# Ledger of designs, part 107: designed miniproteins, single chains

Each design is a single chain, and the fold is of that chain. pLDDT is the mean over its residues in the fold that is shown.

## One batch from the design tools (miniprotein)

Design m3723
Fold by ESMFold2-Fast:
Structure m3723 (fold): chain A 62 residues (1-62)
Amino acid sequence: MSPELEFLKKEAEEKGGVLAVDPISDVPDILIKTENGYISTISGKKVKEEELKDPEEWFKER
């Protein structure tokens, strides 16, 4: 059980984005959906949908 995961999921929904692990920073991030993939709010870089990792797995391994 991860209270951090639940908090970040709510924050992502409020901002109109999704919570996923950013493959560039390797940390959970709120990504803003665009016509061709997602934009990281941490790095500002474009991330493809196929590169998104499940944040639940990230928190489970840490």
Scores: mean pLDDT 72

Design m3724
Fold by ESMFold2-Fast:
Structure m3724 (fold): chain A 79 residues (1-79)
Amino acid sequence: MEEEERRKRKEELREEAEKSRKLLDEYNERSGELEEKAKEALKKNKEEARELIMESAEESVKAIGHASLALSNEKEVEK
């Protein structure tokens, strides 16, 4: 029955969007923490600061990926 399939697919997309929203928040939070640690480390050890900056950037890229996925899935649910 097509109605059950549509309902199930929309439920799956909503759950995926919610999970992506949670991951977006988690990765943004980790990125921010790493950025603050990098600023503090920059005063003492430039190599440590560079590593923390790169880790912060990696978490930010993951956050952007999950933001894009959440928006895509949210748009699909609204159709």
Scores: mean pLDDT 81

Design m3725
Fold by ESMFold2-Fast:
Structure m3725 (fold): chain A 83 residues (1-83)
Amino acid sequence: ALDALIAAARRAAATSTDPAVREAARATVAAAEAFRADPTRENLEALLRAAGALVEALVAAGQDDAAAEIARAAGDLAREAGY
């Protein structure tokens, strides 16, 4: 779940021409790396908030398939962590 979320967010950061999507994607990658280094509830909550903001930015940019991919990966991670 975490690796899938990082891969999808990195792809969004690399391929999107929308500045809001690129910013949200970079924030999601940074939060995911923080959670990987220190898997606390605080870092997980920060990651889920960042992923949510990325989903909103992707939907606003008309990238519904990419938004669904991020939402699925984040949802899988949340369930894996007992949310």
Scores: mean pLDDT 85

Design m3726
Fold by ESMFold2-Fast:
Structure m3726 (fold): chain A 64 residues (1-64)
Amino acid sequence: MKQKVIDSIKKLQEQGLMSEEDAKKFIDDIKKSKTQEELHKAIQKAVSKLDDKGRLAFSETLEA
């Protein structure tokens, strides 16, 4: 799961939907998460920074 979220954030950065600084920060937060709750919290923080277009792209990449 963590790797798929990281890959999604990298794709958002490549598409210009997220800044390089924000992408690196959120990837670090996700990598540092030790529990499922911490991971979920890190993902929610990243998603809350995205606009509607970014959120759609993120959810499509996760294919959940």
Scores: mean pLDDT 75

Design m3727
Fold by ESMFold2-Fast:
Structure m3727 (fold): chain A 74 residues (1-74)
Amino acid sequence: DEAQLAQFREAVAQLPQSESYQLLLSLPREEAIALLEQALAYYRQQAAQSTGLLKEFAQLVIDYIEGLIAELSA
């Protein structure tokens, strides 16, 4: 449902305050980027195999991870 997608989008927007995000920032830059690239490949595969809301959720995660890689690479 659209409401669930909106809730998931909001949760993704809050990830910078999460333990996972803080852990990434504690890693060496190259290691953090390598982990994000692995996660990106995983979610791209999930998006390709998924339909409906699950595909949209995977795409939101992909967009977020791409943004993190861009931020860490700057």
Scores: mean pLDDT 72

Design m3728
Fold by ESMFold2-Fast:
Structure m3728 (fold): chain A 62 residues (1-62)
Amino acid sequence: AGSREQLIESAKKVAELAGKEFGLDAEELEKAIIDAINSAKSNEEASKAATAVFKEAVEKAA
């Protein structure tokens, strides 16, 4: 797991790419992922929470 700062930067890039690829609201997705990261007790938990939020958003768009 990277630092929390690196996770947040990755979340911004992932949200932008998902917005382009799947037609998702990149700003809403970015906020949801960052909120999940900030609510986590550890960087490992933050990474899992961010991944879960991303999967849920993609599945709802499909």
Scores: mean pLDDT 76

Design m3729
Fold by ESMFold2-Fast:
Structure m3729 (fold): chain A 64 residues (1-64)
Amino acid sequence: MFTGTIVENKGDKTVIKIDSASREFKVGDVLSVNGKLHRIVKVEGDEITVEGKITDSSTIELVS
């Protein structure tokens, strides 16, 4: 389980800054954010871009 801060919502995508090293995340991985599934489309250091509009990132889990 991870925590993160929403940096920006870009239409149907959301940029999240992960509070710990994001080395475990890869493009194509699926995150569960508050029980809803979102696919990672970009990873840059501590910042992850996912498909879908997210307004709360208090609970993040890597699913696949």
Scores: mean pLDDT 72

Design m3730
Fold by ESMFold2-Fast:
Formats: structure tokens, C-alpha cells, sequence
Structure m3730 (fold): chain A 80 residues (1-80)
């Protein structure tokens, strides 16, 4: 399924924050996880997977490789 434009805009904003403000990466990861949980509640696994992918990347930038890996694996599972 196609990711909704609203969710796509959120994803772009979160990635922009990580790139321009890497010191905020843990904050971005937590927000992305909350958005993934909201997507899961509405049955939108594709948007949830995309938000978890953002959270994974943000945790990698923050130096939390274990959380990054766990979220990446969960994102890939939901994207199937």
C-alpha cells in the first residue's frame, strides 16, 4: 500500500531533523516510535514500518546500535 502523504511529510521532517541536528537523534527516535505505534493502532503496517526505520536510523546516529538494530528488524518484518 502507498504511504499516506501526511505520514510521508512526518517521515521527511524527522529525517531532516536527524541530518541537520544529530544531537536531537534520540528525541527523533522516540517521536518516530510513537508515530509507529499510532500507525499500528490503525492497522497501517506500511507507515509503521517507515516510522520504525526512521527510529532505527536515529538511534544509530545517537550511538545506540542495539536499539537501532532491533527497530530495523521490526521495520523489515512489518514491511512484508
Amino acid sequence: SLIKPEDGNRINGLYTTVVLHPERSEEVAKEAIELAEEALKRGDNESAAAFLSVASDAYYVAGDKEKGKELDEKSQELAK
Scores: mean pLDDT 84

Design m3731
Fold by ESMFold2-Fast:
Structure m3731 (fold): chain A 86 residues (1-86)
Amino acid sequence: MTLEEQIKQIITNLLSYAKLRGLSPEEVIDRLRSGKISPMEKQFIATYLRAKGYSLSEVMAILNDPKKFQEAAREFADELEKYLKG
């Protein structure tokens, strides 16, 4: 499975979860970019980072650093927006 295929699957799973919560894809992007991130959305970011080849230790370090976590969340939001508009 390619990185692009893994990211697409993660995004598909996130959007399915968001729909069950009554959130539009655009609302998910806004939440990720603004830092209004639920524990479940945090798990999707962790899965995304692992798919990108980060080790479990590296992922945990990113998730525990508020600045790095927000950077990762914005990166994931950009991937989400790309797949919705592409």
Scores: mean pLDDT 84

Design m3732
Fold by ESMFold2-Fast:
Structure m3732 (fold): chain A 83 residues (1-83)
Amino acid sequence: MWEQIMKNIDELTEKYREAIFEVAREVALEQGLSEEEAEALATEVVWLIITRYAGAKELPSEEELLEEARREAERLVRELKER
């Protein structure tokens, strides 16, 4: 189990981290956050997705990961605006 978790984390970090970060950052900027706020939010989205899929039997496709990154970024922006 631990071997699969480490494999998933490595794959998510090496292949998808930058793409997830950029998608989340762009969503935050479009929603009116500053560059600094957008980068902080994007970093949070990256680790949220890595944590969610670390234990998965199969990783989602890149398209599915990026769509989830967009949804999570929109959710976090809403939370920031409501608090």
Scores: mean pLDDT 80

Design m3733
Fold by ESMFold2-Fast:
Structure m3733 (fold): chain A 88 residues (1-88)
Amino acid sequence: NPELRRRVAERLALMAGVAGLSVEEARAILEEMGLTTSEEDLRRAVARGKELRRRLSDDEIAELLRQENAEHLPEFDKLREEAAQRNL
């Protein structure tokens, strides 16, 4: 599902920015998850996440990251399962 993959990639890149990670670190996470996005979309999402980080407290950042991880973990599992099925 290209739309699901794009949405997950964009959200993951955004959350990497919220966590204070670099564009290179965000790219590594996407590659580990079997996700790809354009260099422009990746940089834009990470920059947006870093802007949010500047406006949030440490507690709010921790809560947001925990919520996002819980929300997207099932989607990541589905993407991994789809990849495994295609390679079988």
Scores: mean pLDDT 71

Design m3734
Fold by ESMFold2-Fast:
Structure m3734 (fold): chain A 69 residues (1-69)
Amino acid sequence: MSLAELRAQLSAADRQIADYILRELKKEKESKNPFSKKSPEEQARAMAESFGLSEAQIEALTAWVLTSL
């Protein structure tokens, strides 16, 4: 599935959350925090879960974020 197709499956609200998570993960990757014990995938999923999203929304949003990294 293409990146555009993954993003098209997200609602407008989910896209805003996805853009936020992507920015945070890129910022952390640039900072090279040696104390981060979580993979980018685990961090993206945890952040998505904090917004109270359904499992289907978390999977779709996380797939787009990780593909965009």
Scores: mean pLDDT 75

Design m3735
Fold by ESMFold2-Fast:
Structure m3735 (fold): chain A 71 residues (1-71)
Amino acid sequence: SDPLKGAEGALEAVKLAETLTGPGARSLAGTALHGAQESLKLAEKQGDEEAIKKAREAIERATELLNRTPG
């Protein structure tokens, strides 16, 4: 698995979720958070600094969206 592609995918998913409302936004944000967390673990193992930074950004943004988006 490529942690950079995983982190980029998670970040794109959270950006899309930020344009949505309701259950769809929450569902996509949750999926993005999970993917970003898995990509972060792999990126840390490989020392991929760019993937680590992007995964952390995706985690932060997904978490913020989930905290403000009603179920």
Scores: mean pLDDT 84

Design m3736
Fold by ESMFold2-Fast:
Structure m3736 (fold): chain A 118 residues (1-118)
Amino acid sequence: DEEIKRIEALLESFLEDLLSGSEYIIEHEENPEIRELARRALEYVRKAREAYKQKKLDEAIEYLREALELFRELTRLVEEKYKDAPRSVRLGKVFFAEFLVMFAQNAIKLVEELKKKE
């Protein structure tokens, strides 16, 4: 129970970071293609959170994997579109996108751990 509660708290933290990070890109990103990938990823993170709340862990993993692929595509597009931007701007945008990829990977691992404890 205590270990499950710790995993759930950490998962909820990563899901919140994925939601707020995606919303930040939607609000502040000037490139419409990057913004659209963030919107699609946000929708999958929302579906994953809802599936997790309903204890549908397999569905949550599947939605998070879809979000992960979109965040990977978003990272590649950021690298392409900001290639000629000032280094600080380019690195900031790439690192932010890479953090979302990492958070999605961690969220998947945590849902997989919860599934093992079913």
Scores: mean pLDDT 90

Design m3737
Fold by ESMFold2-Fast:
Structure m3737 (fold): chain A 69 residues (1-69)
Amino acid sequence: SMDDRRQRLQRTGDYMVSRAQQNNNDNMAQQIQTITQQGITAINNGDYSSYSTYYQQMVDISSQMQRQS
């Protein structure tokens, strides 16, 4: 459901923000929070195309975080 997608995206975003903050990367934390909010807005609007784009951006950031740690 859209509620399940929204909850999963929010949890993923919150986790990634927390990790970025623990590494004192405030710019990355803000970027993740912005992308998470945009993705949730896309889900609320039924805009799967925009959601897919924001989700891919989060995946890319997550991969970048893993390569830096």
Scores: mean pLDDT 83

Design m3738
Fold by ESMFold2-Fast:
Structure m3738 (fold): chain A 102 residues (1-102)
Amino acid sequence: APVPTVTLSPKEQTVAAGGTVTLTFTISNLTPGKTYQVELYYQKDGGKKKLIQSKTISGDETSATFTVSNLEAGTTYTFWGKVTDLETGQTAESEPSTVTVT
C-alpha cells in the first residue's frame, strides 16, 4: 500500500527574534475516515532533532498548520514534518525547512 507523503512549506524563511513562524504540512496518500498523527520536529544550530508539536488529523484532510514562536535571535532552526498512519504504523517524513532568526 502507498505510504503517506508529506511536504513542509515554506522551504526556507527568515524571521525576527520574537516573531511567529508558520509551517504548513501538505499531506497526500491518506485514506478518508482514518486517523493520522502529524508531528513537527526541529534541530537548533545542528543540535539534536526534537519533537516540538503534534496533532491528530483525519484522512479527509490534506494540510495541517503549525505555529512556532520564541525562537532565539542569531540562530538557525531546521524543521521536519512527520506523518504516521495510526492503523498501520507507516510513516513519512518531509524534506527539511530552514528558519533563520535575525
Scores: mean pLDDT 84

Design m3739
Fold by ESMFold2-Fast:
Structure m3739 (fold): chain A 73 residues (1-73)
Amino acid sequence: SVEELEAEADELIAEAEKLAEQATGKLRLEAEAAIGLALIVRGVGKVTGEEEEGLKKAIELAKKAIELAKKGV
């Protein structure tokens, strides 16, 4: 459901933000950029009626941000 995707997106974005705070240099900036893009595509999906698609894209971007942040520790 959209509610389940929203909960997953919230959890992954929060994890990405926490890990990005521990990262340094270029990888921190790349992780923060991916988090920002996740928030943008989520918001655009909600406004355009593509909420499920926006959430799925946000989840993938949050997962990418987590990978980038982990490399930056």
Scores: mean pLDDT 86

Design m3740
Fold by ESMFold2-Fast:
Structure m3740 (fold): chain A 107 residues (1-107)
Amino acid sequence: SEVDRLLERLRELLERIQELIKEEAEKDPSLDLKKVQEKLDKLRELLEEFEELVRAGDVEGARQKLEELVALIEELISEIKDEEKKKEIEKLLRELRAVAEEVLRAV
């Protein structure tokens, strides 16, 4: 289904965002890696909750989970010191938001 294809694309985008954030956090000795990992794990949980709400037809609930997901990614991006990597992750976040909006329109 089109929704399943878009949800798979969301998972791929989130995995890439998580990888880039983790790589940058590992390079920064001022960051608490355990706290970063806990937040990265929370991103996966929020996406899973988004997918469950999409499948249930709860567009408003899914939108709220998307906004929580975006806010947490933006918080993690704010800690990144490498401006080139920050821009790369911000571009992926814009793509993730666009795909999520397509999912919400398809439901």
Scores: mean pLDDT 90

Design m3741
Fold by ESMFold2-Fast:
Structure m3741 (fold): chain A 71 residues (1-71)
Amino acid sequence: MDEPPPEVAAELARRLEEAYRRGREEALRKRPAPEELEEREREALERLRAGELEGALAVAELLGMREAIAE
């Protein structure tokens, strides 16, 4: 199974939560255009497919931004 070590999993979880929170705060400070979010989503998904941690973090940040804008 592709199960990471507990310490690595915990660190990744913290970074994902931090990215999500950062996205929410950024959307509240600077309301990004829907087109900008769509472009960032495509780039984030490409990085995620490449297996980059930065891709996963970018997806989490985008999710936070979208949720903040919706509510």
Scores: mean pLDDT 76

Design m3742
Fold by ESMFold2-Fast:
Structure m3742 (fold): chain A 69 residues (1-69)
Amino acid sequence: SSRYRSVFNQYDTNGNGRISYAEFRRALAALGINASDAQIQSVFNQYDTNGNGFLTYSEFQAAVSQLQQ
């Protein structure tokens, strides 16, 4: 399984297939991604298309890919 899936599952504490902003930030740290607070917040808001304060796994993968480039 991919490292992203393992990290996502670690922080998806409710098992509902979604992570909060706080969990997303911790997941980025676990992946060793160096990004500013402003970049993390901006990317989270970009992929939180429903405005519900959570990312699905697909949105998480896209957000992580953007922050790694």
Scores: mean pLDDT 79

Design m3743
Fold by ESMFold2-Fast:
Structure m3743 (fold): chain A 66 residues (1-66)
Amino acid sequence: VEPAVESANTVRAERALARLGLEATGRPDAALVDAIVALQRRLGLPETGQPTDEVLAHLEAEVLEA
């Protein structure tokens, strides 16, 4: 697995979460995972804490809806 793909998804997730009012606190592992888990809980998705394409699609759709 290439680190570049993971980094790009992490950046996209942080950007989308910021637009939804979910802040990254400067502790990327704990803060990012917690924010993703909170979003997954709100959407009724399994709490994996990973920025998957499905999670990112939901984040981007929520930003457009908001």
Scores: mean pLDDT 61

Design m3744
Fold by ESMFold2-Fast:
Structure m3744 (fold): chain A 90 residues (1-90)
Amino acid sequence: AAAEEARAEALRLYREGLELVARLAAATDPAERARLLAEIARVEARLGEAFARVKALADAAQLAALRAELAALDAAYEEAGRRAAELLAA
């Protein structure tokens, strides 16, 4: 229960971080970029805490499952990054 909750929180925060990084890559307005950088820093701090909780509570199988889900999100982020680069080049 606690391990599953920590894992779910880590995945949510990781996804939020990837979405913010994709937005930052597409952003050209200095005020929006500053806002996104501040938001990314907050998500990174929370993600560090969430990963620490997962490492303390999760067994090897749960950690392997989390690594697989993070790898899938990284693949999705690469797609989002390509899309953002395409929009910026236009």
Scores: mean pLDDT 77

Design m3745
Fold by ESMFold2-Fast:
Structure m3745 (fold): chain A 78 residues (1-78)
Amino acid sequence: KKKEELLKKAEALIGAANGLREQVDSLVDEMRKKAEEAAKIDPEKAQELYDRANEARSRGDQGVEELTKLAEELKKKA
């Protein structure tokens, strides 16, 4: 039954990685929309928002990759 537990944990991590990807996509899209609105009145503020959106994407991608690697390690142990 340890194999079943490891597979369940791997599935949970994959689910978490997918959820994180969706959260990051949503957050980045929202930040980019705010940047576009800000660009109409303050281009410097808009650039700060774009930079933050790019940072959020980068950190999110790293988190998804880490969760995916953990899931693969658990699958190997199963």
Scores: mean pLDDT 83

Design m3746
Fold by ESMFold2-Fast:
Structure m3746 (fold): chain A 68 residues (1-68)
Amino acid sequence: SEEEQVKKLVEETIEKLEEMKAKSTDPRVQAEIEGYIRMLEKAYEEGASLEQIKKLVETILEEVEKLE
């Protein structure tokens, strides 16, 4: 179902962001990643569609890549 796809994408993306946060020694980078995790959790809680979650995930991953 779409709900199962959304949940899986959110959980897999949060796991990836937590790994990236753990690999960083910069507190600023860690705080930014934590902010993105909260954004994704909020979107999921508010019932965002699969298309909306995909777009948000792409945006988050692009922004996190810029922090390196």
Scores: mean pLDDT 86

Design m3747
Fold by ESMFold2-Fast:
Structure m3747 (fold): chain A 70 residues (1-70)
Amino acid sequence: MVELMLEIFKDHAEKLLNSKNLTKEEKIKRLKDEYKKIIETARELNFPEEEIKELEQKLKEIVKEAEKKL
């Protein structure tokens, strides 16, 4: 489940980075909003806190890598 959430987020990040109609700032804002939704979903699904922390850390890494590509 966590791996699926990460893959979906990575796919969204790639599509967002390839968008020509959004500013760099808008792309980062949308990624951060998506990241919050993923964490909220994990809490709704009753993931252990340790898994939620790992997920949050990995999502932040994806955002950081996306920022480097912009």
Scores: mean pLDDT 80

Design m3748
Fold by ESMFold2-Fast:
Structure m3748 (fold): chain A 69 residues (1-69)
Amino acid sequence: SKEEIIEKVKSLTEEEIRKMLQLAYDKGLIDQETLEKIRKESKGDLRKAAVTLAKMLPEEEAREILEEV
């Protein structure tokens, strides 16, 4: 479920979160403007940024990214 994905994202390390954000961008799931908006709205809180990304993505895409980190 999407809730399970979000809970797993909350348990990631800062390094894994950075990989998750970069992977979403590299796969074209978010554009540069969206990535910058997530970073700005999270005010440097990487965990908040990762949760925001997971909520924005469709469940299948969020799961795929999570499995690669």
Scores: mean pLDDT 83

Design m3749
Fold by ESMFold2-Fast:
Structure m3749 (fold): chain A 88 residues (1-88)
Amino acid sequence: SIDEGVEKTREDLKKAIEKRDVEAVKYFVDLAVKAARDAGDAEAEKRVRELGKKLIEAVEKGDVESALEYADEILEIMRESLEKALAA
């Protein structure tokens, strides 16, 4: 299910953030941008790009709390975008 996929992605992303694995976080952001673009959701793509920049910066600074907040916002945008695509 979407909820199970989002929960697993959240767990993996949290581990990457806590380890300061900037490359893994950048890869996640790139995949999220591609998913929104492929779904034709231009608003979601823009929001993910903006939040992704803040997420990467927070991880580079070791600001785990802010990074987790930005990550959760991106995951919610992706969940909503996927739900819209599946409802069509």
Scores: mean pLDDT 82

Design m3750
Fold by ESMFold2-Fast:
Parts: sequence; C-alpha cells; structure tokens
Structure m3750 (fold): chain A 67 residues (1-67)
Amino acid sequence: APAPRTLTLTFSRVDADGNATQIATLTVRVTEGGAELISAEAAPDVTPEQLAAMQDAVLKALREHNA
C-alpha cells in the first residue's frame, strides 16, 4: 500500500534585493487524489485570512497535480 507522502512548504516574503523572510510554513500529507493539511505556522503579521488563502492555494495545486 502506498505510504502517505509528507511535504513541507515554506512561504517567503522577498524584498527588492532578493532577501527572503519566512512568513508561513505548511506541512501537508499527500494522498491518492488529494492532499490534507497536517499543520500550519505563520508569522504574527500574517492574518488568519491570508493563512487560509495560502492553505487553499496549496491544497488546490496539489489536487490538480495528483488528480
């Protein structure tokens, strides 16, 4: 049986000089035909709405990739 694959995705804010600051980290379990969020960590300046949008975008992209 295929074991669930775990992915860690880091969202970064990149400035004009190319310096990246981590603003969110999402851990996702990839299953047959879909993906499931395991955990989410966000910087204090990230709103719950922004974090939810990042989660939705990641899960949608992973579903499209695996479906």
Scores: mean pLDDT 74

Design m3751
Fold by ESMFold2-Fast:
Structure m3751 (fold): chain A 96 residues (1-96)
Amino acid sequence: MAEELIRRAEEALRRGDYDEAVILARQALREARREGNLVLESRALIVLGEALLGLGDYDEAIQYALQAGILATLSNDQDLVKRAQQVLKKALEGRR
């Protein structure tokens, strides 16, 4: 469930449909939390952060990237830690 919603959100990101990506990523986040899956929760937060970067909402993107980084660290997923750090860096650069 959450995995499929994440894939759909990533597809929306590739098309530049940031609003749709936010909606799908928020649905994925709720499902990942319901499932208790920290890896999927982190992935959903990263996609949400990337969509918010596309919308220029840097402050919200920072908050989600930080949450994703914490969950990725707790799940010992180095790839997700790096992805969360990339979102955080881009959001901080966008804030000027």
Scores: mean pLDDT 88

Design m3752
Fold by ESMFold2-Fast:
Structure m3752 (fold): chain A 78 residues (1-78)
Amino acid sequence: SMIDEAVEDFEKDLKERYGIELTEEQRKALKELMTSGDIEEVAELQERLNILLYKQMGDEEKAKKVEEFLEKRRKARK
């Protein structure tokens, strides 16, 4: 499945760049979101996942910058 391959590629990239592996529950959630077809919802949830991953790494500064970026986007949408 192309969705399964996309999830696997995301996991490999994540582990290679950040040294973090998705839990089974996170993997299932990501796959479900990718199959929902709502690209905007998936994009926002991917950003939220990235915030959690940065915090797990102890990179509070990067996590905060992503949070601020999301808040700015929400404010721009009103």
Scores: mean pLDDT 67

Design m3753
Fold by ESMFold2-Fast:
Structure m3753 (fold): chain A 63 residues (1-63)
Amino acid sequence: SAELIVEEVETLEEAIALVEKKAAETRAQGGSASDVEVEGNTASVLLLSPDGKTITGFVAVAK
């Protein structure tokens, strides 16, 4: 399955920190994560569940 999560944050620095945190948490749970992508005021990462069956796109957008 596929899921998209979008979160608003105050700064690009917070956006990058949030997606890095989500990537680290996913890896700690036995999943995998892509490299963090930054474009404008947006940071994003692709997260794979531990069983490899769920792909989550996580996007953090700075105001």
Scores: mean pLDDT 86

Design m3754
Fold by ESMFold2-Fast:
Parts: sequence; structure tokens; C-alpha cells
Structure m3754 (fold): chain A 87 residues (1-87)
Amino acid sequence: MSPLVERQLAEHPPSERAREIVDRVIAENPDASAEELARLVIRAMREAGLDDDEIERALLYLAARIGVPEYEVTVPLALERMREALE
């Protein structure tokens, strides 16, 4: 877990709903890669109607929970946002 990610989560914690979604995705996908977990979290949160700020906080929480650097989850988010920018 990165000290920078720990600090960001302490200053800007994810909502209870976002944490529940992340915890469920991790529990249901124990063999998934960090990239796959990030994509699943992004989709689940969008389907639940959560905003982009909550999605960002949820991904930092995901990175902390699975013990990966934040870029392993933030790069998938950037790629999804680039796809969504093209209607």
C-alpha cells in the first residue's frame, strides 16, 4: 500500500456505498488482475449512478485493498474516460 494512497483515502474517503461495491467486486473476483478489478468497479459504480469523484475515490480504495500502486487502477479509468468522451 502506497503512503500517498493512504493519505488520499484519509483526507477524501470513499462513500459507504462505493466501499461496498469495491468489497463485493473483490470478493466475487478473487483471481482477477488489478486492471480487471478496476474495470469491474468502474462499471458497477456507473450502473449504480455514482459520480466520477466517487469512482476515483473507490479506485484508490481498491488499490489500497489489493496492495497495488494507484496507477494500476487509474490507467484503466483514464482509458474508460477516453472511450466515453467519444459519443
Scores: mean pLDDT 75

Design m3755
Fold by ESMFold2-Fast:
Structure m3755 (fold): chain A 77 residues (1-77)
Amino acid sequence: SIGGLIRKAQKEAAEKVKALPESDKEEGRRLRQQTLTDMIAYLAYLQTLGAYPKDQQKAEDVRQQVLAGGQEHIDSL
């Protein structure tokens, strides 16, 4: 399911973010939030392409959905 692909992308993004240093500075927090959103959207896009290789529009739709709801996906990490 697409929900399963998004959850997998969220877990992979969380593991990659573990390597980033914690930042309490406002600018650092903004960059971290943007990085998390972009990584989750990109991983969801790639995983959707893997599941539906001839349906590029579906992968784009999933990516756009993650970008639009990115804060909620980040809050789940």
Scores: mean pLDDT 68

Design m3756
Fold by ESMFold2-Fast:
Structure m3756 (fold): chain A 85 residues (1-85)
Amino acid sequence: MVLTLTVETKTEEDAKKAEEIAREEAQRLGWVGVASVGTTVRVVKQARGESRQQVLDEAQAVIDALAPYLTKASLELHPDIEERD
């Protein structure tokens, strides 16, 4: 299972601050990728045996950390990439 969190900010400067916070949270939670382009920040988690609920809880923690900088957040879950139930 792969989860992609996409966050939009008001300015490119806010996006850079959000990217820094997202990188720290990604490192703490073992998430694999953080990148920003313009006002958009993307964070990627590749699940390795975690439950769907656990992955969503981790995504919510990242969103909460980014809350001061974000105007919009969206989550996409891609099942059956790494997880076999």
Scores: mean pLDDT 76

Design m3757
Fold by ESMFold2-Fast:
Order: sequence, then C-alpha cells, then structure tokens
Structure m3757 (fold): chain A 80 residues (1-80)
Amino acid sequence: SKEERLSIARSLVETIRAAYELGMPLDEIIALVRSAADAAGFSEEEKNILIEGAKRMAQADKETVDRIAEETIKKLEELI
C-alpha cells in the first residue's frame, strides 16, 4: 500500500540520518541506500531522491541534517 511504502521511505531516511550521526563514510551510506531501496522495490526516481538526500546530509551541520531528512521524505511522498 501507499502507507506501507511511505513507512519504508521514512525508515530509510532515518537510517541515513543515523549513519551520518555515527560517522559512516558517504560511499558506504550510498551503497547501503542503493541496496535497501532496490530490496524495497523503489523506482530509479525514488532511489535518486534518497541518494541526493544522503549526499546533502554529508555536507550539512547537525541542525541542517534534520531539515534535509524532512525535505527528502516530502519529495518521496509526492512520488509514492
């Protein structure tokens, strides 16, 4: 369902956020995101939104990471 797909999307975004807070390298986070999104059946467009979110979070301060996470979820909601 749309609700289940949105729940998975939110879980993936939270995983990305947590990985950055733990200091995981960007290349490892991108590999994790690609693998998880593929397993969840996300489209290339949805996958690209998650990867773009991950790249933006890598360059952001702590306060900005939360905002980027919310923006990423909102973009995914428009496609799901």
Scores: mean pLDDT 80

Design m3758
Fold by ESMFold2-Fast:
Order: structure tokens, then sequence, then C-alpha cells
Structure m3758 (fold): chain A 107 residues (1-107)
């Protein structure tokens, strides 16, 4: 579901979040093809989730929303460093869901 423009935006979001290009590419492959290993899947989806949260917050243009997204990114990255991949994924998913709801309410 990623056009060339979306891939560029994902790379820019990854740079802002401090995610390496290799980790982004691995996460994208897992997101497209799926992964049966739960830890790898949760890690990849957490990375994709925080990138989507950053992109949605930028799109909304609200300083408070951007600040909240930055806080979530930091927490998810901490959980990933601790090997808590399931918690990282759940936190990232909640953030994306809240931002999507705000986006829909503003349409």
Amino acid sequence: MVAEEEERLLREAAERAGIEEKELEEAKKIGEAGEENEEKRNKALAILGILLAVLLAEHLGDEEVRRRAEEVVKKVLELLKEGKYEEAYELALEAVRELLKLHEERL
C-alpha cells in the first residue's frame, strides 16, 4: 500500500525517529509479506506504527499532536531496546488508532 511518495515520507519519518534504513526495510517486508515469528512481527509492526504516528501527526499539523506522537515514539523505542516487542506494538497501535480517529473527526 505504499506509493513512491509514501516511501519517501516513511524514510523521512524514520530519520526523525532515529530508525536505521535497514530496520525500516525489514519492517516493510514483514508488513507486506507477514511473519510467523511473533517477536519479529511485533518489532516490525511497532516500528511501522510509530512511523505512521509521526506521519499522521505531521499531516494534522497540530503542535500538541506532534508532541504527543514524539512522546509515544520515545516510549516505543525504549520498549524495543528492552526486548518488550509485544508492549511496543500495542503502544504503537494505540497511538495510530487515536491519531486516525482525530484525522477522521477533522474530515
Scores: mean pLDDT 75

